# Designed miniproteins, single chains, continued (3): the designs that were tried, part 97

Each design is a single chain, and the fold is of that chain. pLDDT is the mean over its residues in the fold that is shown.

## One batch from the design tools (miniprotein)

Design m11583
Fold by ESMFold2-Fast:
Structure m11583 (fold): chain A 71 residues (1-71)
Amino acid sequence: MSLEEIQAELVKLVEQVGRGEISEEEAKERLRELVREGGREDLIPEYEELLDRMLKRKDVDEVAALRALLA
C-alpha cells in the first residue's frame, strides 16, 4: 500500500468513527494493519498520533491537509 493509499484509509477511518460505525480503538487497530501491509511499520506511531489528533480535536485543517496531499 502506498503513502497515498494509507492517507486515504486514514481519512475513511476518521469518517467511520465520526459516523459511529467503528470505535476509535478499532480504527487504530485497522490503521496499524494497513501500515504494516504497506511495509511502513516504521511510520505506525506517526500515523496513530495523527489519527488520535484528528479524532480528539476534530481538526478540519488536518483533514483538509490530508485531502490536499491526495490531490
Scores: mean pLDDT 69

Design m11585
Fold by ESMFold2-Fast:
Structure m11585 (fold): chain A 76 residues (1-76)
Amino acid sequence: NELAQRIFEYAKTVKDEKQQQVARALGLAIQNGRRVDLRALAEELGISVSTVRRYVKAIEKGLNLPEGTLDPFLVD
């Protein structure tokens, strides 16, 4: 999956460990045709759901994707 691969490459450029983990989780979900549970991921990483959403928006901007492109891969 081209989108998943681009997200994995983006994750390698990120210095923040939690942001890297969010990017990898999203890439893996897209690669496997699954969705990321925002609450479960936030609890696992010890961050807020709003922080996870902010990291997803940063991925979209970093990859020059239209805003909301990754929203279909997310669940509350």
Scores: mean pLDDT 86

Design m11586
Fold by ESMFold2-Fast:
Structure m11586 (fold): chain A 75 residues (1-75)
Amino acid sequence: MKLIEEAKKLAEEAVEYVKKAAKAYKEGKYEEAEEYAKKAEELAEKAVKLAKEAGDEETAKEVREKVAQAIAEAA
């Protein structure tokens, strides 16, 4: 199932950018934090769409929750 594989890959990338955004924000690098947060949101949106197309709502939920949590922290 290629859609699930792509969704998982994009979700992992989104989570990595979410972590980078949070870390940059904690380090006072606010501009970098916002750029990483934007990247994470874009990747997560793609992952969610692919997961839903494949019928995997669990993956879509997981990606959305992780991104929302880190974006709130990166704010």
Scores: mean pLDDT 75

Design m11587
Fold by ESMFold2-Fast:
Structure m11587 (fold): chain A 65 residues (1-65)
Amino acid sequence: EALKLVEELVKKTGLSREQALKAVKLIKENKDKPEEEIIKLLQEELGLSEEQAKTAVELAKKYGL
């Protein structure tokens, strides 16, 4: 469930709900790309830190992306 993923991401990273939703959408749209490339896109397009981007990708994998 996307809602649970977003809430856990907000709780673990301190991102706003809006930024967490954008991160989840970007990961879903780029799921065919390598994890390192997705992390880089999250940092460059959404301004996430490396730790925030890594946490977002890890949680997306946990929730079935």
Scores: mean pLDDT 82

Design m11588
Fold by ESMFold2-Fast:
Structure m11588 (fold): chain A 90 residues (1-90)
Amino acid sequence: AARPPPVAGLNFLSDQEIEDLIAKLEEEGRLKEAELLRLYNEYVNERDGDKQMAIIKEIAELLGLDPATSTVGEILARAVERVREAIAKY
């Protein structure tokens, strides 16, 4: 059965907790996951729709997804899944 992608994924983390996790990911050499988390946090805090869409395109590029054929929800769900998998070790 098709499930809708999660709209919220990491909004339970504070900005400080996100920065701490980015630092840990970078120390472990997980640069792609660190950048995904940084962009996701930027997306969540952005209030301008055009800037949000620019961030979504950057996330899609990092994930190897085509933004023309993927929904925003799918791109965010894949980013959140990858970040959650990476941070589950902390």
Scores: mean pLDDT 74

Design m11590
Fold by ESMFold2-Fast:
Structure m11590 (fold): chain A 73 residues (1-73)
Amino acid sequence: MAEKIAKVAEEALKQAEEAERELAASGVLSEEEAKATIEKVKELLKKALEAAKAGDVEKAKEYAEKALATLKK
């Protein structure tokens, strides 16, 4: 199960990278705001992957959810 959570976190990271490219192209956010948002998402996804590798599925889900929530703001 932890492997499935890690895969979800990896997919979320890919979506975050795609969103960053789209934001850069559209100019919707300032360069600093886009970088800050992606930076936070990457930090949370890193924690989610670490928790998943440790077998803490609940903690991994929590960090992955926070990453997605940060991206949507």
Scores: mean pLDDT 70

Design m11591
Fold by ESMFold2-Fast:
Structure m11591 (fold): chain A 67 residues (1-67)
Amino acid sequence: MLSPEEAAAILYEALGNVDLKKGDFEGAAESYRKAAELYEPVNPEKAKELREQADIARSLAEKARQA
């Protein structure tokens, strides 16, 4: 069984994916960052991937805000 932390991380990752598809880059960045924090102690490689996704989403949100 997954730990409660991994289960929460999966949920936040899914939320980030939904937000990204909706064009909510701010929401996607926040959700991916939360997922990465939860994955860090149990799966640091996955946490790294999610931090990269969060940074990309944040960059897109900042560019959209300045347009």
Scores: mean pLDDT 81

Design m11592
Fold by ESMFold2-Fast:
Structure m11592 (fold): chain A 54 residues (1-54)
Amino acid sequence: MKKKVTYTPGKGDDIGKKIKELKAQGYEVHLVLKTPVDTNVDVLLEEGADKVTI
């Protein structure tokens, strides 16, 4: 069974690094953004996020 996790980045979080860590642990990552981030959604998907919600 593939584990799913929802990650909501905090201010100053390295989002790409956190996604890579979770993916390395076997999680399917759903990213939920509550605050505008400088990173484009396409870049977050390239880093391994399975879903992005704003």
Scores: mean pLDDT 70

Design m11593
Fold by ESMFold2-Fast:
Structure m11593 (fold): chain A 66 residues (1-66)
Amino acid sequence: SMEKLIRELARKLLEAHRELLENDPERFLEALEAYREYVEASDHPLRELYLAVLEEARRLAEEYLR
């Protein structure tokens, strides 16, 4: 399902950047937001999927930081 794909991709994104998230969460969230804005302004065929993955990644990161 699309929901499972989004969650899987979000988890992989966080795993790839786990060290940054753990050591400098403010920088991680700032970079994530900057990339989201870039994707949102872009006319990519997978823009909707990328935005959904980035939003899920942000949500998981904020949950991790609680």
Scores: mean pLDDT 85

Design m11594
Fold by ESMFold2-Fast:
Structure m11594 (fold): chain A 64 residues (1-64)
Amino acid sequence: ADALIREAGDLGQRGLEAYKEGNYKEASELFRRAADLLEQAGDTESAQVWRELAEKAEKEYKKK
C-alpha cells in the first residue's frame, strides 16, 4: 500500500516539473498515473487533487 503512495508522489513531482517546463501533455499523463495509483491505495482525496491538475494541464496543451 505505502509503495503505491510513494510512487504516486514521485509521478506527481515529475508532472509538476513537466508542467513548469511547459510540457503540458507529459504533465497531464503523469498526473493521471499518480491519481490512478492513489485510488488503488484507497486515497481518493489525493487522487482527486492529481486528477484536477491533470485536467488543468490538458486544458493548457489544448489551447494551442
Scores: mean pLDDT 81

Design m11595
Fold by ESMFold2-Fast:
Structure m11595 (fold): chain A 93 residues (1-93)
Amino acid sequence: SAELERARELIEEARRALEEGRIEEALELLEEALLLLEEVVRREGEEAPEEVEELLRELKELGMEVLRRAETLEEILRAIGLILRAIGLLLDL
């Protein structure tokens, strides 16, 4: 799936951004990846590839790392929203 390939690329870019201390960029990349994963889950439901679950777990872990490093209320709220949405999708798989 083109969406899954792009989501993985965005998650890898977000990891690099976090390693470099670019928290806002990492959040934007993770939020974009989540939108792609939400579309795959919406379209395929329980028939979604196993890779979707793996990518959602990785996205959740990176979201938690953002939350630990967040310096602004906006970053904290966005990270919480990202984590909760990822958990919700994992429960629907």
Scores: mean pLDDT 87

Design m11596
Fold by ESMFold2-Fast:
Structure m11596 (fold): chain A 77 residues (1-77)
Amino acid sequence: MAEELRRQLAQQLIEEAKKALESGEISEETAQLLIQAGQALLDGDDETAADLFGQAAAMIFGEEAGEKAREWLLKAL
């Protein structure tokens, strides 16, 4: 099952976070959370990845958005 797709998604998340940071679209703190979420996906740690992704969303959009982002990622995996 989709281990290769999961690895590709994790790598894309890390690269997009780096590009968004370099272009100034997101903060350094948000980029670090997204990069760590991608690393957790590569390690097969879906819970940690979802928590970190939710924290990044909460920093931008607030706590409710963070909780929904976490649930969304867990459903997508």
Scores: mean pLDDT 78

Design m11597
Fold by ESMFold2-Fast:
Order: C-alpha cells, then sequence, then structure tokens
Structure m11597 (fold): chain A 64 residues (1-64)
C-alpha cells in the first residue's frame, strides 16, 4: 500500500515536472487508477491523497 502510494505520487509528479501532454497525463492517470483498484489494502486516507494528487496533476498540465 505505501509503496503503491509512493509510486503513484512519483508518476504524477514526473508527469507534471516533464510537462507531459494531455494524452500522456491520461495514460498516467489511468495507470494510477488501475493500481488503486488492484490494491485492496489501501486506506481511505491513502486513496484520498493519491486522488488529490491526480486532480492537482490534471490542473497543472491544463494550466501549462
Amino acid sequence: ADAVKAEALAALDAAVATRASLAELRAVLAAVQERLVATPDMTEAQTEEVQAAMSAARAAVEAA
């Protein structure tokens, strides 16, 4: 769970830092969402943190 959260946050941060295209961001968001669904031991707080990061990454890419 902690490793999955860390990997998801790192992938989202990398997408924002590299100025990913909307298509690249969508692929990252889809991969993160699939990973969350596949990780049933994620807490509500961990899921909320990742979902907040997903929203922030989308907003950052759209503003760029």
Scores: mean pLDDT 76

Design m11598
Fold by ESMFold2-Fast:
Structure m11598 (fold): chain A 58 residues (1-58)
Amino acid sequence: ELVEVDAEKLNELVKKYNELFPGKVLSPEEAKKKAEELEKVKDSAEEYYKYLEELIKK
C-alpha cells in the first residue's frame, strides 16, 4: 500500500539497528509510532525507513 506503514520492513530495520547500537535500544513500537507520525504529518515514513537503512549500512 502506498501510504501504509510496512510493519514487517520496519521491524526488520529496528532489529538490525538494535544489533548495531545495543546502547540505544529502539523498540519496534516506538519506531512504528514515529513512522506513522511522519506519514500523517509529512508523508515521509519512507524517508524514515531510508534513514534507518543508511544507519545500518556500514
Scores: mean pLDDT 59

Design m11599
Fold by ESMFold2-Fast:
Structure m11599 (fold): chain A 69 residues (1-69)
Amino acid sequence: SREEELLKLAEEFGKKHREEVKKALEEAIKLAKSEEAKKLYEEALKLLEEGKYGEAILTALKGAQIEMA
């Protein structure tokens, strides 16, 4: 399914670029204009620390989508 493919790609990306994603999330939390987006970035950072790379990336993208709306 589309969700399975996206989760797999997100997992591979997050695992490969863990440190860069961590720094990007820390900066996104600091710069977030939406409290909802900030909470999603904080949750994504927690998921990244737990080794849930795919869920972390997809959660971060949801936060970014809210900021861009």
Scores: mean pLDDT 85

Design m11600
Fold by ESMFold2-Fast:
Structure m11600 (fold): chain A 50 residues (1-50)
Amino acid sequence: AALDQYRDALLAYQANPNDAAALKALGEIQRNATPAQKGQLSVLAEQLAS
């Protein structure tokens, strides 16, 4: 699911900022997300950044 992929990619990027594949995956997931999914991604990113 998009949320699971986003979470995993975000955690990978936070653990290793040089992970270009994780950055690319995050961008692609956000670009292809529906408005509802974009809201969920924003909430998840906020929670993981805290």
Scores: mean pLDDT 74

Design m11601
Fold by ESMFold2-Fast:
Structure m11601 (fold): chain A 85 residues (1-85)
Amino acid sequence: MSPVERKVRERAEAELARLLARLPAELHPAARNLVRGATDRAIRESAGKSEEEALALLDEELARVEALLEGLRATGRVPGAFIPA
């Protein structure tokens, strides 16, 4: 694992922990899956780039993930608001 990949994964883990603390348990699997996808994309897109650029790409991807999860919560699509599927 490259030093850049390690830093990207460390930041993603910290952001995932923050999101999980704010989200209902029913959204935890979605949050984990989306953060993993964002992390993998940031690592691929940062190939040959600096650590700073890689972290910026991760931050952009994680902002999209946070917006998607907030949308699910805000629109009443949270399973905890209904009978679980």
Scores: mean pLDDT 77

Design m11602
Fold by ESMFold2-Fast:
Structure m11602 (fold): chain A 93 residues (1-93)
Amino acid sequence: MTVEEKLKKAKELYNQVKLDEAIKLYEEVLKIDPNNSEAWYNLGLAYFDQLRFKEAIEYYKKLLEEFPNSKYKEEAEKNLKAAERLLELFGPK
């Protein structure tokens, strides 16, 4: 399966709320193509939707650090701030 095929399947799984399966495929994409900003963003989003805010924060921070000119920059910054706020309110300190 190509990187593009894995990304497409992971997005389909995400849309079906099969978040663990989507995460696994996005992680496989990053093992093949670690510069895939879409996979970094979508991993953050999938972890966020699982309420795994600490993991979501790590993926969004990595995206913003490594890919500051990514088309996902604005959404990643917005979702990072949301995840940090939710972690402070409901997560472990």
Scores: mean pLDDT 84

Design m11603
Fold by ESMFold2-Fast:
Structure m11603 (fold): chain A 74 residues (1-74)
Amino acid sequence: SSLAEKARELSKKGVELAKKGDGEKALEYLKKAVDLAAQEPSVLPVVGGAIGEVFELDPETGRRAAEHLGERLS
């Protein structure tokens, strides 16, 4: 679906931004990916994996993204 493809693209960009040290922008992209994953649960493993990668690079940004994911799934 178009939502699934968009969520994957946003997740990939979030990880790329975290690798460049842009934690705030990485968080913005990951939050958008999370919001789409709430509508398209089939991409939850991809979005969760991206959050995990960001958590290893920037634990605070990863934690905030995981928190947003938990809130949207509650």
Scores: mean pLDDT 87

Design m11604
Fold by ESMFold2-Fast:
Structure m11604 (fold): chain A 80 residues (1-80)
Amino acid sequence: DVGRLVAAEILIAAGELEEAVALLGELLRSPDPEVRAEAARLLGRSRHPAAVPLLEELLSDPDPAVREAAREALARIRAA
């Protein structure tokens, strides 16, 4: 999953935002809250509107760090 997060960062840097959002959406199903939180941050960095419904679901995540990452990511997309 860490390798898939790195792949998503590369896709964002390359402007492949649709592929990045799809990959990050898969990572939101990870049992590791650190992976889900980082995926939420990368979704925010993508600034892609398709990330919004994925981040809204994470506002209900059981881990408080994941919920906070989702809030910050949504604020970043709205500010763009």
Scores: mean pLDDT 83

Design m11605
Fold by ESMFold2-Fast:
Structure m11605 (fold): chain A 90 residues (1-90)
Amino acid sequence: KELIEKYKKAVEELYKLARDGLAAGASPMALAIDITGKALEFIKENKDNPELVEKILEAAQRIMRARSPEELDAIYEEFKKELENEEKKL
């Protein structure tokens, strides 16, 4: 399922970007700018897929709420479980 793979890739890249930022002590504003910019790149590539666009926007918002690497890791584990369940449905 191509849409699941694209969403998974987007979530992984957003997670990695946020994790690196938090580890470097980035402010909430700096994280929001970086995450929003990256999410917009994925949205532009997939603008004809409204469901995928909506999921990417939600993922970016959830990731931007993390205040620590531990909170971010917990959010990412939730995404992995959601993706695993979606893949099982195919």
Scores: mean pLDDT 80

Design m11606
Fold by ESMFold2-Fast:
Order: sequence, then C-alpha cells, then structure tokens
Structure m11606 (fold): chain A 58 residues (1-58)
Amino acid sequence: SDELIEEIRELMKKLGFTDEEIDRYLAEHAKNDEDLQKLLEQLKVTLEGIERIKKALS
C-alpha cells in the first residue's frame, strides 16, 4: 500500500500535480489497494504514451 502510494505520487508529480492535490485525490478516489493498482497502471500507460509522442515529434 505505502509503496503503491509512493509510486503513484512520483508519477502524478511528473504530470504537474502537487502533494496536496495528490493527497486529496487519493483520499476521495482510491480507497483500497485495488483502486491504487488500477490508478498506477493508468498513470504508467499515460506517461509512456506521452513519451512516445514526444520522441516521434523530436
């Protein structure tokens, strides 16, 4: 759980969110480890997609 939260925090910060915004979002929308795992996977896919687009445009 704590490791999932730390990894999610790191990825959300890369997207420009603050610690306060992240904490608020997690408190409202990620009540259990399954929710956290789904969020983590979505964030990873999103960031990989953004990186692929950036590389293609470079």
Scores: mean pLDDT 82

Design m11607
Fold by ESMFold2-Fast:
Structure m11607 (fold): chain A 76 residues (1-76)
Amino acid sequence: MPPTEEEVRAMARAAREMAERLRRNRGRASAAERSAALALALATEVEADLSDASEELKREAREAAEELREAAREAG
């Protein structure tokens, strides 16, 4: 069953929230926290690509995933 639009929106929100937390705590993020962030970013992108969500929502999800990847890189 493809991911629902609600699931894609929820994952995009979770990715943005995690990115914000990592940026606030950049000097204190553990390797486990960075790995979890990268996993969530990948999952968000994959869920968006597999969904029948609108192009706008897919774009928002991909942007959220990229923001999370950047925050994770800066946290290391």
Scores: mean pLDDT 82

Design m11608
Fold by ESMFold2-Fast:
Structure m11608 (fold): chain A 98 residues (1-98)
Amino acid sequence: MPPQNVKQKAPKKVKVGETIKLESSLEHNGDKEVTVKWYKQKEGEEKQFLGEEKLPPGKQTATLEIKFEEKGIYTFQEIAQDEDGNVRNGQPIKVEVE
């Protein structure tokens, strides 16, 4: 069964220079490793890969800390993949930086 993103936590508005923590909670089979890849797209720019986290069997929360250097509207998305190649796309998270 593909890993499922069951909830996400992110602030909708952030100030320039603030560091935030994005969290994604996954539901998956506990015996499998899950790789979570994080992507960012600023409005008008290309999608950028931010990094990946490998969740060992039994760990269900992926996190990304990010500091905003510039104002703008940002969309974040995580993609979770298990070791059998099953892929789950997270819902896009929109964050406004002012």
Scores: mean pLDDT 73

Design m11609
Fold by ESMFold2-Fast:
Structure m11609 (fold): chain A 63 residues (1-63)
Amino acid sequence: GAMDRAEILALGERILAELRRIGVPEERLAEFRKLVEQLAETESLEAAKRAMQDAGVRIVLSM
């Protein structure tokens, strides 16, 4: 729903801010933003949260 969409986008922006702070390249940040936008359109907040956490961990481990 619209509320889930707004919350997913807000959470994604918070995660993106932290990833940028720790030095993740803009190319990887763009990939993560694209994922957040897809999750906001198709997934529940709970499913999106898990997917964003998993993607964030993978990005950090690949730095």
Scores: mean pLDDT 84

Design m11610
Fold by ESMFold2-Fast:
Structure m11610 (fold): chain A 74 residues (1-74)
Amino acid sequence: GAARAAAAEALRRLGEELGARARELRARAEELRAAGAAQEEVDRLLLEAEILAGLAGIAGGVARLLGGEPAPVP
């Protein structure tokens, strides 16, 4: 129904936003590394990016299931 479609769209958008944030954090980590920042700062940003990327994948997967699309099989 409409509620399921709305939930799927909301989760799809959330997944896209989290994925974009993860890419931004990776880019910032690379910039900080190039600028000679402490390894701990770079590692923290990379860890945050990995967590957000994982959450983006989960959100996208749930959105596809709610939208009636099967999850892609590797």
Scores: mean pLDDT 83

Design m11611
Fold by ESMFold2-Fast:
Structure m11611 (fold): chain A 86 residues (1-86)
Amino acid sequence: AAALVAEAEAALASPDIFAAADTVLAAAEALAAQGRLEEAIALLERALARVNAAIEAARDGPLEETLELSVRALRLAVLLTALRSQ
């Protein structure tokens, strides 16, 4: 349990936005399965904010990168909404 939070925190501190989003999504799903909803929600909010900032920065960049970021933003937002409604 502690290892998942530490891994997600390290990923969020990394410049690799895709790894950060994917690691946080996996960690949040595992935390939610353990009933640790507050921790899962906090990690998802931080990851979603960072992905949304990256989408804004990539606005005039390659479409493929923007689409990949948008897919991750959608996955994070869907899980966040589901957990908040519990």
Scores: mean pLDDT 82

Design m11612
Fold by ESMFold2-Fast:
Structure m11612 (fold): chain A 59 residues (1-59)
Amino acid sequence: MLDAEKGREAALEAGASEEDAEKAREAIEKGKGDREKAGKAGVELGAGGATSAALGGAG
């Protein structure tokens, strides 16, 4: 939730329109869900993905 809103604002500041900012927000929200799911799986396998996820963040 926090990052999604931030992404929208960042897009707007970068000169994007409302439609573009909305797209960015959705992309971030979707990406977040995948990250969280991966983190849970990582705990079972040996907790390695969670640390790497923080570095990714792009998309």
Scores: mean pLDDT 60

Design m11613
Fold by ESMFold2-Fast:
Structure m11613 (fold): chain A 71 residues (1-71)
Amino acid sequence: SPTLREEILKVIGEILAIIGDIFEIEQKIKKGKETGELSEEELKKLKEELEKLEKELEELREKLRELDNRF
């Protein structure tokens, strides 16, 4: 079974991956707004993906907090 420290490091890795995904979507939204190449529907879809990732990030931060409390 993984140690508590290994579980914490795994969750940190998952958090970093989601932060990277959030950054990529934010850059797509920014570029789309600056170039005007992104439709309103595409912007809405990207914002919905961003909100979903931000929710997943909050859930992982909660899990990390619970693991840290056990440590």
Scores: mean pLDDT 81

Design m11614
Fold by ESMFold2-Fast:
Structure m11614 (fold): chain A 61 residues (1-61)
Amino acid sequence: MVTADIVVEGKKVTVVLDGDTATASGESPLAAAGAEAQANRSLAKDRERAIENLKRFQEKP
């Protein structure tokens, strides 16, 4: 399981990758839903790249 805290349009969103599924929650339901959908699409294409991108997002201010 990989967890990352990211900022989407100035709103805090926590994304959790669990196997082949991503879930997101945060200050904005719309931002969280968008992040969740994007993470799930990325996991379907390339799981390793999705995890790497999530970690990169967490490290950026």
Scores: mean pLDDT 71

Design m11615
Fold by ESMFold2-Fast:
Structure m11615 (fold): chain A 73 residues (1-73)
Amino acid sequence: MEKTVNQKIILAEASATILRMGAFVKKDEEVLKKVDEVEKIIEEAKKSTNEEEKQKLVEEAFEKLKEIKKKML
């Protein structure tokens, strides 16, 4: 089933947390900074009252998370 925007935000937060932990283990400061930027985007999405803006921010966060995951391979 398609997830709601709020469910997508929760999933993005969980993914960011996992990637942050992995980056700490690898001591990869570049990846840590990228995860930090994603977490800030997620916080902006959580604070937004406009659904279109929330969706845009969540999509941006997921795109950045995919790039980080590729970098950690």
Scores: mean pLDDT 79

Design m11616
Fold by ESMFold2-Fast:
Structure m11616 (fold): chain A 70 residues (1-70)
Amino acid sequence: SEAQREKVLELAKIAEEELVTEEERKEIEELLKKAKEEAVKEGYDEEEIEKQLEERGRPVLLAKIAAEHL
């Protein structure tokens, strides 16, 4: 769980600061799906999560949620 959280945060930082490679993009998508499901289980509103992801950018917001709840 902690390792997954750290990996999500690292990939999100790469996406923010640098151009993400194709392989890293796929890893981000997989980890973001998992982090999103865990955030919903923690009680976050799925609709609000989707809206925020579109506004703030998926890697950034989902990594923040994952860091708080994974």
Scores: mean pLDDT 59

Design m11617
Fold by ESMFold2-Fast:
Structure m11617 (fold): chain A 79 residues (1-79)
Amino acid sequence: METFPADAEGAAKALEAGAKRAGVEAGDGAAASLAGAVAAAGHETIPLEAAAGAAAALKGPDGVTQAAARAPPAAPAGA
């Protein structure tokens, strides 16, 4: 099982790896939220599963879904 340090840099890296595993993209706000939650639980490291769950939960409000939507085909041409 992959783990990352429970700090700002470790949380950002964990969310990048977790988002990749969950099929979404992580944002900066998600890293701070995950680091705080892990620290509050008394853990020194962030498991990949926790990072993947956090990334998936934050895919909408964090703009992550916008990046994913841009990847393959363009949106249908409207008026």
Scores: mean pLDDT 57

Design m11618
Fold by ESMFold2-Fast:
Structure m11618 (fold): chain A 79 residues (1-79)
Amino acid sequence: KVLEEAKKHLEEGRKAYENGDYQKAIEHFEKAVELAKGVDPELEFEAYVLLATVYQKMGDEEKAREYLEKALKVIEELK
């Protein structure tokens, strides 16, 4: 199901990140966002935070900030 697919992408993305494959990690986390959007705000938030983490590790501070802002917006909508 969609949520299990999203969780699988988070798992594969974390594995790619740990292996230093940042591009593969980004692809998996972006897919997790798309699958979680409108279905699981907590999972969408987690995927955005992970995207920000990857971009920060790559030195792309602007994209890291953009994804953190997206994550905060998801949490703000839950309140």
Scores: mean pLDDT 84

Design m11620
Fold by ESMFold2-Fast:
Parts: C-alpha cells; sequence; structure tokens
Structure m11620 (fold): chain A 69 residues (1-69)
C-alpha cells in the first residue's frame, strides 16, 4: 500500500513541521506498517529520532505493530 504509506509519511512531515513530534512519529510508524520497504518513511523516521531526540521507549511503542511483519 505505497500510496497510503506516502500519505501517512506526508502527514508525519506536516506534524513535525508543526512541532508535533509524537504525532509525526506515529504517522511514520504507520507508513512503515503499510510499506516496510518504503525508504523515504525509513529516512524520515530516522531523521526525526536523530534531530528531535525521541526517547527509545516511545519509538518502541510506535513500532510495536511492525514486530509481526
Amino acid sequence: MRAKAEEYAERGVEAREEGKIEEALEYYAEALRLDPAYAKAQANLGELIRKEKVPLSKVAAALAPLADL
């Protein structure tokens, strides 16, 4: 579902621009859940974690649905 993954990734970028870091993290996680191979969402998530210093516990919670993939 690349088109939906792209939509969620775009919402993540928008949330990040508004300073909604937790919301941005959740959108990128959902994009990766829909398309785990979507390199752009992987890059955006990595940049969010690096620049905004997102706690690993929050990252783990958001990515938990990917454990079954």
Scores: mean pLDDT 73

